# Designs tried in a protein design run: designed miniproteins, single chains, continued (4). Part 105

Each design is a single chain, and the fold is of that chain. pLDDT is the mean over its residues in the fold that is shown.

## One batch from the design tools (miniprotein)

Design m15642
Fold by ESMFold2-Fast:
Structure m15642 (fold): chain A 92 residues (1-92)
Amino acid sequence: MTEELLEEARRRLEEQAAAAGVSLSHLSEEERERLIAAAALELALRRGAPRSVILELLSRLLGVSKGTVRSLRSNEELEALYEEQLKREAAA
């Protein structure tokens, strides 16, 4: 699941950048990886992915272990992300 989301996010990000006339080549590889991880996180939330997948993507976005992410980000913050996703689905 995580790898599939990262691949889809990379493709969608490249397509969106091309459509907007924006070049991603000026970004460092680290910056591109973080941007892809952020896009994958949004896809995971939109599709109602389990918290384990969300923590994996947050770990990649921050470049730290899942344990560190859990220490830095409260359960309340993860719940808020899920709640925002549920509100978006209710509004759609």
Scores: mean pLDDT 65

Design m15643
Fold by ESMFold2-Fast:
Structure m15643 (fold): chain A 67 residues (1-67)
Amino acid sequence: DELEKANREVVSLAGEALLYAERGDIDRAQELVEKAKEIMEKYPVSDFAKELLEEARQRVEEARAAA
């Protein structure tokens, strides 16, 4: 199921982006957020996946502003 695969990938990428942002690897975190965004633009994903990706975007911007 393409939709289930897309949801799982967005959740995984957003989670990894949060981990990299917490570690201070902002470039890696941003790359993961952009990959998840590309999937989300092509496939309708769950509200959970959308919220997790938005949290990841917020964390990346916060970390970048703090640097």
Scores: mean pLDDT 83

Design m15644
Fold by ESMFold2-Fast:
Structure m15644 (fold): chain A 119 residues (1-119)
Amino acid sequence: MAPPAVEEREEPGKRVLAFEFGLTDPVTHTTARLVLLLTEGLSREEAEALLRELAERYGARPGGTVEVNGWTLAVLLRDPRARLTSIEAVDDDTVRVTLALTADGHTSEHTLDVEAPAA
């Protein structure tokens, strides 16, 4: 099931969706939170301004961004224990995000496949 959107904005020719995700370490059972921001139709300047706004609002730091087939995925890291290790387009509608979570001396790697926003 798709996670519930924590933010949704629609303007003519522009779409913004933000989703909160939890990463759970399989050994320590520690959960770290992150936000995935998906945008369509925004300029680079508008997307960067929105990233700064959301980073401040959620107490998060920008991880990385990738553009695929007319949409942009950005990662906001709310937990200092989580790090973005890679972000890449794997096909025309899917981005693969790989993150490392370090908790209580244990490091786990997590891979998320994020599909293009539904029409």
Scores: mean pLDDT 73

Design m15645
Fold by ESMFold2-Fast:
Structure m15645 (fold): chain A 100 residues (1-100)
Amino acid sequence: SMKEKLLEETDEIIKTISDLAKRVLRGEASDAELEATLRAIRDRLLKLGIPQEEVDTLVADLRYAAELIRSPDVFKQTIGLFLILAVQGEIFTQVRRLIS
């Protein structure tokens, strides 16, 4: 069904975000790789039918989370990881609106 396909794609996007966060935390993500991955996430979120304004906010939050995770400050890293979780939760909220 369309709903099942939407949820499957959402799960894959969430997994991509988690994998990106782990790579950033390990110092394995270059700036070019980060921006390429954020563009891919943006395109996928738009393709789901999430409004552009909401997608732009989610991508900006992911970029900011990556900056925090790259900090040598453990408290900033922790805030960045919580922001990743908040973005993932907001993606589920936006998808729920699309299927309601």
Scores: mean pLDDT 90

Design m15646
Fold by ESMFold2-Fast:
Structure m15646 (fold): chain A 88 residues (1-88)
Amino acid sequence: MSKELQEEVDIGVAVIAMSSMITSEKRQKNPDPEIIELLKKALDYAQKGDFKKAAEELRKAADLAEKQGRTDLAATLRKMADIFEEKA
């Protein structure tokens, strides 16, 4: 029960954080449409319970963010992917 509740809270926090990052990226002066689409795919997979595919899309977004020098974004995306992989 305690372990299951912690895992559910972590997934919920990751989904909220992902939704916030999609909104934040859209508000950037030069938003990256590829990062937005990868985040949308990850969110869709997570909502369908496909946590393995959600993590894969998040890692793709993290790799793209890192190539753009957006190291903080890349680190955040990898942490969320790790949370989803724990559920896969």
Scores: mean pLDDT 76

Design m15647
Fold by ESMFold2-Fast:
Structure m15647 (fold): chain A 77 residues (1-77)
Amino acid sequence: GLDPEVLKEAYEGTVEFYSEQIIKYAKAGDSGGVGLAYGLGTLSVQLAGNQLKDPELTQKGIKELEDAKERGLKEAS
């Protein structure tokens, strides 16, 4: 099975990757790209958080993705 430490590293990398994608698409004015990156990011965070059995970590990751979306949209305006 996957080691919890490996899964936590994958979780952290997932949050960072999708945060960057959300900001990239938001700055480009690509609302579809923002929606897709946010959707895939939240699903990935939820899957990792469920495996780690850490609902606080899941909520933190989702909040970081939401904050990335807000930052990207503000920078696009």
Scores: mean pLDDT 80

Design m15648
Fold by ESMFold2-Fast:
Structure m15648 (fold): chain A 74 residues (1-74)
Amino acid sequence: VEPSLEERAEALVAETRELLAASDLPEERKQAILDRVEAALAALRASTDPAERRGHLTLIETALAELRRYLAES
């Protein structure tokens, strides 16, 4: 069984939290990234429009990809 959009978004947010917890980033930056991905997840959960849900998932995927690149260069 393939994961749902919501399950994928939840997994990406969890990975973001784990990467941030393990990182040496300033707390203000950690909070800003967490607030962004958590807001997108909440918006995804609140939406019944497939296009809106996909947009929120893409925002989470983009934020995590940017974080991974930043940490790989640190």
Scores: mean pLDDT 83

Design m15649
Fold by ESMFold2-Fast:
Structure m15649 (fold): chain A 77 residues (1-77)
Amino acid sequence: MVSNQRIERDGDRWRGTADLSVPVSELPGLLEAVLAVPGVLSAEAVDVTPDSATMVITAESEEAARQALATLEKTAA
């Protein structure tokens, strides 16, 4: 499950964050899917446990950040 999705401006870039309730084994695939979104510059998983993490996404535009979070939600389902 994906919850607590947020998008905020971070200087000249955009930061998307989401809380993930997924097995840690799924994190590499979710990171790869997010990084494949055009305009995404970086993605990382923080506060990682065996069944949860928070994903932090840096994007060039608000639209790219929204698209990345939509991809994350679809892939994590």
Scores: mean pLDDT 83

Design m15650
Fold by ESMFold2-Fast:
Structure m15650 (fold): chain A 67 residues (1-67)
Amino acid sequence: LFEIAGLLLSVEDYKALKEAKAAGDVDRQIAILEEKKKEIEEELKDKPVVRKSQVGILDEAIEALKA
C-alpha cells in the first residue's frame, strides 16, 4: 500500500515521503498523503472511477500510518 500510494505522488513528494518515513515522522507522512488526496480530488473531478481508486489507495495508506 505504501509503495502503491507512492506511485500517485510526484517525484518530489515521493522523495519527501521517503525522507519522512526514514525520520519516523508519521505526522509529515500523513500530511503529504492528505495533500495529495486533496490534489487528486480537484484534478480528477471528471474521472470518478480513477479518482475513487486513487483516493482509496491514499486513505488506506493514511489509515495504516495511524495504526
Scores: mean pLDDT 76

Design m15651
Fold by ESMFold2-Fast:
Structure m15651 (fold): chain A 65 residues (1-65)
Amino acid sequence: AAGRAAAREAAALASDPAAALRAAEQTHVKSGAPEEIGRRSVEAARAGGSGAAAATAQWDAYLAS
């Protein structure tokens, strides 16, 4: 769930990919899942301005597995 929280937080700031990445990294500190959060933060940031919903859906599915 930690990575999903980071992806959601990043998606909420999708209008600014840099802000989205910072939000995801903030969630990483709280969640204690460094590798997964870091990777999802990058993915969310890359899709942040457009496609953020698709990126977060992908990561949500991954975390549900």
Scores: mean pLDDT 51

Design m15652
Fold by ESMFold2-Fast:
Structure m15652 (fold): chain A 96 residues (1-96)
Amino acid sequence: SAAEQRAVAEELGELILGLSPAQQARLQAAFEAQGDAIAEWFAANPNASVEEVRAKLDEATAALLAALADLPAAVQEAVRRYMELFTAAAVAQLEA
């Protein structure tokens, strides 16, 4: 739900405030890079199946977590939850 997405985003935001400025910048850069890659992939694949969308978002989640592997485990877990909700929302829109 939108409320669950906001709650997870707020938790991630609070955890980010505990990071160093350098760690915050790396997290922002990693999210921007994956966001751009996802947007480009969707633009290139307008008729993608639910299975293809799940696979692409799982790939993006793995890349994001690999880029953030040196950050605290709580931040990595919040990022994973955020991506799980994003994937669920994207799939729900395709099934609607």
Scores: mean pLDDT 83

Design m15653
Fold by ESMFold2-Fast:
Structure m15653 (fold): chain A 89 residues (1-89)
Amino acid sequence: SFVEKEFVVDKLEDLPEAIEKAVEAISEYPEGTIVKITVEYTDEEGKEHKEEVTTPAEEELVRAILENLAEGVKAAKAVKVKFTITAPA
């Protein structure tokens, strides 16, 4: 069986704290844990975009993905990031 946990961030200013919390959370989960990251953002021209990535819950990998996403959306007018952690139970 699996346990699923979600974290949602809808403000750019909250992204750095959310990244730290997500990385801390995955460190408590066993091997075989998967993280799904969904990013919805509105660019400078008002166009909406959606991106999704699924990755093993490895702290270094998840941090790198989230930091790259934060850099990519830093000029966005609106953002919503959803982290879904799925762990063996």
Scores: mean pLDDT 78

Design m15654
Fold by ESMFold2-Fast:
Structure m15654 (fold): chain A 76 residues (1-76)
Amino acid sequence: ATTDRIVENALKAAEEGDYETAIALLEMALGFAKFHKDYESAAKIYEALAQIYRMLGDEENAERFEKLAKEYKEKA
């Protein structure tokens, strides 16, 4: 629930053009998820980061985050 809410808020910020806030929210949530070994939440956050970087035209970082999302799903 909390992770889904953060992802929703971050994607909404990105849709409004506030990519800085969107990325910052996801990075904070990612740090928390990793610290607590919440691999399912970490995977969802990486998927959201990939989506945002693709919106920015940064395909290299988008692909990197997609790969990380898959790796963290396997750990969950």
Scores: mean pLDDT 85

Design m15655
Fold by ESMFold2-Fast:
Structure m15655 (fold): chain A 61 residues (1-61)
Amino acid sequence: SEKSKKLVEAAIKEALKYLGLDTSYPSNEEAEKAIKEYLEKQGNYDLLDIFEKLIEEKKEE
């Protein structure tokens, strides 16, 4: 569970850096929401699907 949380946090931070977004979100949930809203606003549904699958995979470790 703690390992999964750290893996999710690392994946979120990498996504934020890749997209050039702010990395100072107070929680993983808020950062995840910001990434999803950004990708939806850009119409990048392929990358949104990849991101959602990656986060789900990390939550199951």
Scores: mean pLDDT 78

Design m15656
Fold by ESMFold2-Fast:
Structure m15656 (fold): chain A 71 residues (1-71)
Amino acid sequence: MNPQGLQLAQQAVQAARQGDGQSTLDYLLQSDTIDRGSALLGATLSIQVARQLGYQDSLRAGQQALDRIRL
């Protein structure tokens, strides 16, 4: 996987942990422009973290990113 794509995916997961859905989505879409695998991993982890913490904005952002990346 591309290191820059992974770094953006990590930033998305951090935003998801803070309940920041907009930053989560933006970082995941940026990651996808570099490396789809990193973006898919980031989206999956962001969804998992959002569900664990109950952050609906982060959950929706992760799901939206996952749908766009898979299309």
Scores: mean pLDDT 85

Design m15657
Fold by ESMFold2-Fast:
Structure m15657 (fold): chain A 108 residues (1-108)
Amino acid sequence: SEINEIILKMMEEIEKTDDEEEIEKIVEEAKVEVTILIIRKAEDLDEETREELIRRLREGKITPQEVAEELREMGKEKTALEIDIGLAMVDMAAEVARLAREAEKKKA
């Protein structure tokens, strides 16, 4: 799964740093990458809509959560739900990586 590859990379990067601001950036980058992947695979979206949403995400003009909200307003409930699930998976994996990092600090 391409989503699993994004999540595993995020977890590895979190485990390498003690900087909370850096961890927040790593998590936000993973959320953007997961959202772009879901949009690229969304059969219910036309090419123009996919390209515009991906561009706005890459330019920092819209957040992953705001993309899910906009898709709901467009009646694209399935793709919006897939984004919500993807973001929840990123948050859960990030918490696991943070706990692993904290455990390592206590051993040092």
Scores: mean pLDDT 87

Design m15658
Fold by ESMFold2-Fast:
Structure m15658 (fold): chain A 76 residues (1-76)
Amino acid sequence: MSVTVDISAYNQAATVQGLIDSLASLNFDKVVINFKDGGSTDGTVKVLEEKAKKYGIELNIEEVPGVKNSYSITIT
C-alpha cells in the first residue's frame, strides 16, 4: 500500500516533524511527501529533509511564498 501526502505549510517545524514520524510508524510499503513551503524560517524544510533521509521517505519540496497551511492524503 502506497501513501502520498500533499502538505502546504509555513513555520510548522514541530508539526511537520510529528507528521513525518507518524507516517514512518505506519509501515506503508511506500511513502511520498510533496511539500509546498511558504518561505519558512524556523527549520521546517531542514527537519523534513533530515527525517525523510532517516526514514527513506521520498520528499519533493516546492517553494510557494504565502501558501496557506493545508494537507491531503491519497492512499493507493
Scores: mean pLDDT 79

Design m15659
Fold by ESMFold2-Fast:
Structure m15659 (fold): chain A 109 residues (1-109)
Amino acid sequence: GAALLAAQGGLSGYSGGLAAYEGAKRAKDEKGKRLGRHGYRLGYLGYYYGSVLKNGVLGALLGYHGGHEALHGGLEAVKNADKKGLPGGIAGAIAGIGGEFMGEKGLEA
C-alpha cells in the first residue's frame, strides 16, 4: 500500500542521502554535503511517517523530497569526486532516484 511505498522511498532517500553526504565529504564538496544532509533527514522523516505513523501521503511526499536531495547530492559528489568520493556519490544518486520513484508512486496510490 501507499504507506509501504512511502516507507521504502523514505529509507532509500535516507540511505542515498547518507551515501551522498559521505561521498561529498571525501570530495570536499560543501554543496554535495548540504544536499546529502537534506536527503537523509527528509528520507528519515518519510520512513518514519510511512512506517511508524502509517501516513502514506506525508511519508511519500517526504520520501520523494529526500530522494530528490540525495540524487542531487550524489551528482555533486560525483562531479567533484576523487576515487574516494565516487562510490558514495554514485550510491547516493542511485538510491535518490529510487526514493523519488517510490515516493511518487506512493502519492499516486
Scores: mean pLDDT 77

Design m15660
Fold by ESMFold2-Fast:
Structure m15660 (fold): chain A 98 residues (1-98)
Amino acid sequence: MNFEFDFVLGPGVHPDVPAQLEAAFRDELEREGKDNVKVGFAISVGDVERVLKEIERFKEKGYDIIIGVALNEAGEVLLTKTLGPYKGDPKLFLEAVK
């Protein structure tokens, strides 16, 4: 299977988050029998507008699955948005970021 994972991270996001999300999401996509999928992640602390802007950039680049997460400084979710053919539970996904 061929998966491409791209991350746009704002300040305050832990540097280990990309590797953890890629591992967790790769397992899920493999279980679903997906192939040739491009996944974009936009994650920031305290900047909802930046996340929304990066989601639109991933759409324009033709990414199949796009996940946007905006957190406050305490790690609480301000915004979560998932686009594309992924139907998994966003809460289970967010536990990997927190």
Scores: mean pLDDT 73

Design m15661
Fold by ESMFold2-Fast:
Structure m15661 (fold): chain A 94 residues (1-94)
Amino acid sequence: MNEHGRRLLELEAELALLLAKGHIVLSLLPPEKRAEYQARLDELVEEANRLLREAEEAIRRGAPEEEIEELLEEARRKIEELRALVKEAEKEAE
């Protein structure tokens, strides 16, 4: 069972969907607020992508399950922070 690989793909898909939604939401904001949210979004996306790359490499190298789990959970936390940011931006667009 390649559960770690499946979880990695699921997190990558969630990140991609949130990024697409984030770009749409940010396009509805005034320029000043858009710039602020764009900077925060870019930082969270960069960090999430870094953690997902580290998790992928750890899985490929056959790293201990504990290391893989830690990287996947850190990536999940960053994706949840991104989800909260997108939701905050949606409220500002109203």
Scores: mean pLDDT 86

Design m15662
Fold by ESMFold2-Fast:
Structure m15662 (fold): chain A 64 residues (1-64)
Amino acid sequence: SLKERAERLKEMARDAAEGITEITRAVSKTTGDPDAEEITEKVRKRAEENYERVVKEIEEELKK
C-alpha cells in the first residue's frame, strides 16, 4: 500500500540522517579537529531538519 511504502521511505530517510552524522563524528574524531563537536552538532541538526522536511513531503503526497 502507499502507506506502507511511505513508512519504509521515512525509515530509510531516518537511517540516512543517522548514518551521515555517525560518519561525520568518526571523521572528526580521526582528524583531531578542535571544532569536531561543533561541526558534528551542526551536521546532526541539518540532518534532522532535512529528515523532517522529507517526512512532511511524504505526508503531503499521501494526501493527494
Scores: mean pLDDT 78

Design m15663
Fold by ESMFold2-Fast:
Structure m15663 (fold): chain A 78 residues (1-78)
Amino acid sequence: MKEEAIQQGREAAELLRGLARQSPDPLLSEASRRASEILEEAVRQAQTLSDPQQAQQIIDQAIREAERIVLEAVAAAR
């Protein structure tokens, strides 16, 4: 359902926002903040859509992009 996709996106954004605040590494902190912003934007877009499949696709795409950003920061922080 559309509500489940939106909730998933909100939970992911909150988790990443928490990581940004708690991370001692500035690269990981910044990446987590950007990833959170991408998910928050995706949640806003999904809320405006009438089609639950399109809402799910937007949330799924945002989660993949957020994962990419965080993983790149983890690799760079090495």
Scores: mean pLDDT 82

Design m15664
Fold by ESMFold2-Fast:
Structure m15664 (fold): chain A 83 residues (1-83)
Amino acid sequence: SEKEKALKEAEKAKEDVEEAKKVYEEYKDDESVEGIAKRIGALLRAIGSAYNVLLLYKKGLVSKELAEEVLELAKELGIELKI
């Protein structure tokens, strides 16, 4: 069903934001071009995942609780989105 697919997408988005946070923290003090690229890439991935979950919530496909959980993880990276 569409709700089952959306739940899988939201679960993956949560994992992707958690991985992005790990990458961002690993390279936070790395001022090299490689370190900056890793941090920017992590932020862009987390932004995409956060917006995807917000969209799934607005479509009524995922719970508010799951969406808020993903958005709180994204907020730890400075990505401030509200439901």
Scores: mean pLDDT 87

Design m15665
Fold by ESMFold2-Fast:
Structure m15665 (fold): chain A 58 residues (1-58)
Amino acid sequence: MDRVREIQQAQRALKQVTGDENRQAVRDLIAQAERADTPEEGAELARQARDAALQAAA
């Protein structure tokens, strides 16, 4: 899956996250995804960020 699309999905999920600690954790994962050496690694980190954001929003 496209790294850029995975990052965009994570950023959209982040908007629904409450609590500064949870938001910072998701933002750190998104930043790692953006800086990843490979697109595949970045996509995986972005998916982890999205999943963390969805769990924190519930």
Scores: mean pLDDT 79

Design m15666
Fold by ESMFold2-Fast:
Structure m15666 (fold): chain A 71 residues (1-71)
Amino acid sequence: MAEELKEEAEALVRAAEELLSRTSDPAVQARLQEIIERARRAAELAETDVEKARELLNETKRELIQVLGQL
């Protein structure tokens, strides 16, 4: 559902913003900013294309997990 995808995207944005506030590594900061942008795009896309929004959100979630593993 679009509502659930938006909620999940919002949760990813909050998680990435929290990590961004705790890191001083410019490369990690750049990655987190990209994650935030993708999550926001997924939320926007959820209103017009739920399937693509879900795919983008899953990719964004995987990238966040990779960043967490590098911290």
Scores: mean pLDDT 81

Design m15667
Fold by ESMFold2-Fast:
Structure m15667 (fold): chain A 107 residues (1-107)
Amino acid sequence: MARELIERGREAYRQGRYEEAVDLYLEALSIALRDGDLETALEALRLLVEAARKLGVPDEQVDEAEEHLRRAEEALRAGDDEAAREHLQKAQGLVVGGINVTKRRRE
């Protein structure tokens, strides 16, 4: 399921449907984190960050999320699944917060 959502999100992103891509990547990330598939969660979050930038989320908020992504990659490579999960969850919260602020400014 999470992999299928990532593939659908990539297609939406290629077609310029960034809001749809964000929704698909968020669902994929949530499923992957729930299933303990940290590698798929990391991939979904990287794609989510790129789609969030296209939606106009400020670079400052995205840069902080990317720092947590980098730390999650390092933790996963070191076999520290607990640290990887913590950093992925922090990055998810930052991206979601940035998206919500960006959408509110358009209202």
Scores: mean pLDDT 82

Design m15668
Fold by ESMFold2-Fast:
Structure m15668 (fold): chain A 93 residues (1-93)
Amino acid sequence: ALEELRRRAEELVARLQARVDEVLAQAATNPEIQAVVDRTTAEMRALGERLIPPIRAAEAAGRWEELRRLGEEAVERALALAERTIAEAERIL
């Protein structure tokens, strides 16, 4: 049911937010974790610069199949980057 999917999504977001908050708190006192955060920020910026223009172009042209594919790529790459960053920070801790 949509309500179950919404609850599971909220639980996943809450768990990810807690882990992100822990990493950010540790970055304030640990320069190695701050370096991991800085690198991830730069990689997220590069990902946006690469994917946002073709996503906007596909949306404006009504190319829904291309928009879906680009959106899926953006989500997959962003999640992989977030998970890698959390794992690297947890390894330093």
Scores: mean pLDDT 75

Design m15669
Fold by ESMFold2-Fast:
Structure m15669 (fold): chain A 89 residues (1-89)
Amino acid sequence: DELIQRVNEITDRLMEGTSGPLDLAVLSRFKDRVIDVLKKKPKTVDEAIKLIDEVLKEVEEEYGLTPSQRELLLRFKKEVIDEIKRYYS
Protein backbone atom coordinates (compact mmCIF):
# COMPACT_ATOMS: atom_id res chain seq x y z
CA ASP A 1 0.00 0.00 0.00
CA GLU A 2 2.69 2.57 1.00
CA LEU A 3 4.87 1.64 -2.01
CA ILE A 4 1.84 2.00 -4.33
CA GLN A 5 1.13 5.41 -2.73
CA ARG A 6 4.74 6.48 -3.52
CA VAL A 7 4.30 5.40 -7.17
CA ASN A 8 1.12 7.53 -7.35
CA GLU A 9 3.00 10.52 -5.83
CA ILE A 10 5.81 10.15 -8.44
CA THR A 11 3.18 9.93 -11.21
CA ASP A 12 1.34 13.07 -10.02
CA ARG A 13 4.60 15.06 -9.89
CA LEU A 14 5.65 13.95 -13.40
CA MET A 15 2.15 14.64 -14.79
CA GLU A 16 2.24 18.18 -13.30
CA GLY A 17 5.39 18.87 -15.39
CA THR A 18 3.95 17.20 -18.54
CA SER A 19 1.68 18.61 -21.27
CA GLY A 20 0.01 16.81 -24.15
CA PRO A 21 -2.69 14.12 -24.01
CA LEU A 22 -0.48 11.33 -25.44
CA ASP A 23 2.38 11.95 -22.96
CA LEU A 24 -0.17 11.89 -20.10
CA ALA A 25 -1.68 8.66 -21.49
CA VAL A 26 1.79 7.04 -21.67
CA LEU A 27 2.56 8.06 -18.05
CA SER A 28 -0.83 6.75 -16.86
CA ARG A 29 -0.37 3.42 -18.70
CA PHE A 30 3.15 2.89 -17.31
CA LYS A 31 1.89 3.75 -13.76
CA ASP A 32 -0.98 1.23 -14.01
CA ARG A 33 1.36 -1.53 -15.26
CA VAL A 34 3.95 -0.80 -12.52
CA ILE A 35 1.20 -0.94 -9.84
CA ASP A 36 0.09 -4.34 -11.26
CA VAL A 37 3.71 -5.58 -10.83
CA LEU A 38 3.84 -4.34 -7.21
CA LYS A 39 0.46 -5.96 -6.42
CA LYS A 40 2.01 -9.33 -7.42
CA LYS A 41 4.46 -8.76 -4.48
CA PRO A 42 7.81 -9.62 -6.11
CA LYS A 43 10.05 -11.54 -3.65
CA THR A 44 13.26 -9.59 -4.38
CA VAL A 45 14.40 -6.16 -5.63
CA ASP A 46 15.97 -7.90 -8.68
CA GLU A 47 12.65 -9.61 -9.54
CA ALA A 48 10.78 -6.28 -9.24
CA ILE A 49 13.35 -4.51 -11.48
CA LYS A 50 13.11 -7.30 -14.10
CA LEU A 51 9.29 -7.07 -14.18
CA ILE A 52 9.38 -3.25 -14.44
CA ASP A 53 11.91 -3.52 -17.33
CA GLU A 54 9.44 -5.86 -19.11
CA VAL A 55 6.62 -3.31 -18.50
CA LEU A 56 8.71 -0.51 -20.07
CA LYS A 57 9.41 -2.74 -23.11
CA GLU A 58 5.68 -3.56 -23.45
CA VAL A 59 4.70 0.15 -23.24
CA GLU A 60 7.36 1.00 -25.87
CA GLU A 61 5.87 -1.68 -28.17
CA GLU A 62 2.24 -0.59 -27.46
CA TYR A 63 2.74 3.18 -28.04
CA GLY A 64 5.86 3.47 -30.24
CA LEU A 65 7.40 6.02 -27.86
CA THR A 66 9.17 9.18 -29.01
CA PRO A 67 12.69 9.78 -27.58
CA SER A 68 11.24 12.39 -25.14
CA GLN A 69 8.54 9.97 -23.95
CA ARG A 70 11.14 7.22 -23.49
CA GLU A 71 13.36 9.57 -21.41
CA LEU A 72 10.28 10.48 -19.31
CA LEU A 73 9.50 6.79 -18.63
CA LEU A 74 13.19 6.04 -17.85
CA ARG A 75 13.12 8.84 -15.22
CA PHE A 76 9.85 7.42 -13.83
CA LYS A 77 11.39 3.91 -13.73
CA LYS A 78 14.50 5.18 -11.89
CA GLU A 79 12.42 6.90 -9.19
CA VAL A 80 10.20 3.80 -8.74
CA ILE A 81 13.26 1.50 -8.46
CA ASP A 82 14.81 3.86 -5.86
CA GLU A 83 11.57 3.54 -3.79
CA ILE A 84 11.53 -0.28 -4.18
CA LYS A 85 15.17 -0.45 -2.96
CA ARG A 86 14.21 1.59 0.15
CA TYR A 87 11.32 -0.80 0.96
CA TYR A 88 13.32 -4.03 0.45
CA SER A 89 16.50 -2.85 2.25
Scores: mean pLDDT 83

Design m15670
Fold by ESMFold2-Fast:
Order: sequence, then C-alpha cells, then structure tokens
Structure m15670 (fold): chain A 74 residues (1-74)
Amino acid sequence: MYEELVERLLNSPDPEATLGEIIERAIREGNAVEVLEGLARTAERMGLEELAELFRTIARQVEQGRAESEKRRA
C-alpha cells in the first residue's frame, strides 16, 4: 500500500500535485497521521530521505492541529 503510493509519487509528471492529493485523501479518511507516518517510513526504507522528512513534517502539523493545544508548556 504505502510503497505503491510512494512509487506513484515518484513516477508522477507533477509530484507536488500528487503529494497534495495523497495528503487531502488521508485527511478525509481520518487516518492522516497514520498514513503519513507509514509513507515516511516507507520512503526512508527506499532511500528517499527528503520525501520521508516531508511526510514527517506534514504528519506533525496534522497531529498538532488535531490536539487543539490551547494550553501547553515545555
């Protein structure tokens, strides 16, 4: 599953548009963090560190938004 999505992104003539579609779909399915983490791990295993870092960054942003951190301290 995740490997096929990463391969689709790499073979896309417009990787940025394809990435956007993957993210929107994951958010809509309610499994955005899980899907993005899976994609990041898969990209890292495939040697695609830049792509893995991008997925991790987006996953962090989605998780933070979901958490509704009104009151947080270090």
Scores: mean pLDDT 73

Design m15671
Fold by ESMFold2-Fast:
Structure m15671 (fold): chain A 81 residues (1-81)
Amino acid sequence: SEEAERLYAAGQALIDEAKKYKESGDIVKANGYAEMAASEALRLVDETGDIDRAIELLNQIKSLGIAKEAVDEALKRIREK
C-alpha cells in the first residue's frame, strides 16, 4: 500500500541518519534516530500489517549494533501479535 511505502521510506531515512551519527561518533543521536526507526517499523505493522518490511527495518537497525533494547522490544511485540 502507499502508506506502507511511506512508512518504510521514513524508517529507511531514519536508519540512514542513525548510520551517519554512528560513523561520526555521536552515539546519543544515533540511538535516537534508530529508536525512531524502530517506532516506524511498529507503526508499519500496526497500520498496514506489513510484517516483512518492518522486520527488514529492525534487522537493519540491529546490524548497526545500536538501540538494541528498542529493537528487541519491537521484535517481541511483532512476534506476540
Scores: mean pLDDT 87

Design m15672
Fold by ESMFold2-Fast:
Structure m15672 (fold): chain A 55 residues (1-55)
Amino acid sequence: AELPAVDEAARARLLATVNELLDNPETPVEEKRRRLLEAGASEEAADQLIAALEA
């Protein structure tokens, strides 16, 4: 039960959320952002991930 300075579990959750959004490309941008924020992303990180998903 040791937590590194960078939260690896949070990164894994973000990747899982990104995968879910890739499976549902019809999801509105505001909903994509909300899901990423719930997974622990900052707003800026969420915006960058959304840009990558929409590319």
Scores: mean pLDDT 73

Design m15673
Fold by ESMFold2-Fast:
Parts: structure tokens; C-alpha cells; sequence
Structure m15673 (fold): chain A 98 residues (1-98)
């Protein structure tokens, strides 16, 4: 249990770093980089949530919700800047992680 939680924490922390980089890229108008970083963050959060679900299902749910909310924020930024295709792909990633 402790080893699984430690592995999940490592994956979650890496995902948070990638997500922060994605948000910065989106705010700077680099939506191609933002989307690529968001995809990597979703992969890490899905792996972390799977491990958390075995030891703390509430933590798994919180991770998925946090990731989905952040992805929807990045999608809204992309949509407001006219990058509709990027926004749609980010919204799809949010639904997949939720």
C-alpha cells in the first residue's frame, strides 16, 4: 500500500509539473506545446489515479477532477484565442481523465 501510494505521488507530482507548463504555454499563445504537455499530464494523472484507486479512491477522484477542471480552463483559453480544434481536443482529454 505505501509503495503504491509513493509511486502514485511521484506520477501525480510529474503530472502537476507538466500541467503547469501546459497552462503557461497556453497563456503565452503556444497551444501546440500546451496540448502536447496536457496529453502527457493526462497520461501521468491516469496512471496515478489507477494506483490511488487501490489505496484511496477519494484521492483518485480528487486527482481526476483537478485534472479535468484544469484541462477545461486551458481549453477555454484556446477557444477564446480562436484555436477551436485545440480546445476540442483539450475538452476530450478532460472528459477522458474525469
Amino acid sequence: AEELEKKADELFNEGVRKLRESIRAAEQGDFETALELAKEAVRLFNEAAELYSKVDPFKAERVRKMAADALRYIAEVARQKGHTEVAEELEKLADEVA
Scores: mean pLDDT 87

Design m15674
Fold by ESMFold2-Fast:
Formats: sequence, C-alpha cells, structure tokens
Structure m15674 (fold): chain A 65 residues (1-65)
Amino acid sequence: MTKEEIKERLKELIKKYVESDPSLTPEQQKEAIEFYTKYADELFDKLTLEQAKRVLEQIEEDLKS
C-alpha cells in the first residue's frame, strides 16, 4: 500500500464517519470533511509510509471505540 492509497482510505473513513453523524447538517458535514481531508493532505506529505500506516490504524481503532 502506497502513501497515496493510505491517504485515500483515510479520506474515505473521514467521509463515512462524518456522513454517519445524524446530528450534523449537510453544511456542517461538508465543512468537517473539507477540514479533515485538508489536514490529512498536509500531515501525510510529512510522514513516511510506515508512519502513515500507523496513523491510519490508530484512526480506525479510535472510530471503533
């Protein structure tokens, strides 16, 4: 798995998580997705492949809790 694939998977998780929250309006969902996807892009540009994998695993684990 490449850094680009990890980034795309993270963006999909963010979108799915935000869209599953019934307390958010469509406008708030869009803002949250844009914020977190921009953050992911900036963060992942600085990470190694191994670090990127660990971040994805941590987020997946946090979302299960």
Scores: mean pLDDT 76

Design m15675
Fold by ESMFold2-Fast:
Structure m15675 (fold): chain A 70 residues (1-70)
Amino acid sequence: SPVEEAKLEAKKLREKFIERYNKASKEQQEKLIKLFKETEKRLQEAIEAEDVEELRKILKEFEKEVKKIS
């Protein structure tokens, strides 16, 4: 299903996030953790609503923001 595909994409982004976090400075790590917590809440709400378009939007925004920080 599209929801399951989005969940798999989220798992891959989480793995890349962890790699970036481990290589990041303390200041970058604080920003990354804040972003992660905000994104996780939004993803959970979109998953509960089965809103695939919102899920994909959140994932794309997360990837862009992670790249800006790191």
Scores: mean pLDDT 81

Design m15676
Fold by ESMFold2-Fast:
Structure m15676 (fold): chain A 65 residues (1-65)
Amino acid sequence: AEEERLREETERAQALAAGLTRKGVEAGRIDEVRKLIAEWEASPDPISQAGAEAGRAALDEALAA
């Protein structure tokens, strides 16, 4: 169903955003990571908003470690 596709796309986007955020922090590019999350938040697209949320959670977790 179309609902299943949207859910899969959202989950995939969240996983990608979290992965990119962790890699960015590991590379010492925290400013670039923050900028990327802000760009996702600025998008009116719900999938981008979900990605921004996942990215922020991953950033908080990485910085707390």
Scores: mean pLDDT 81

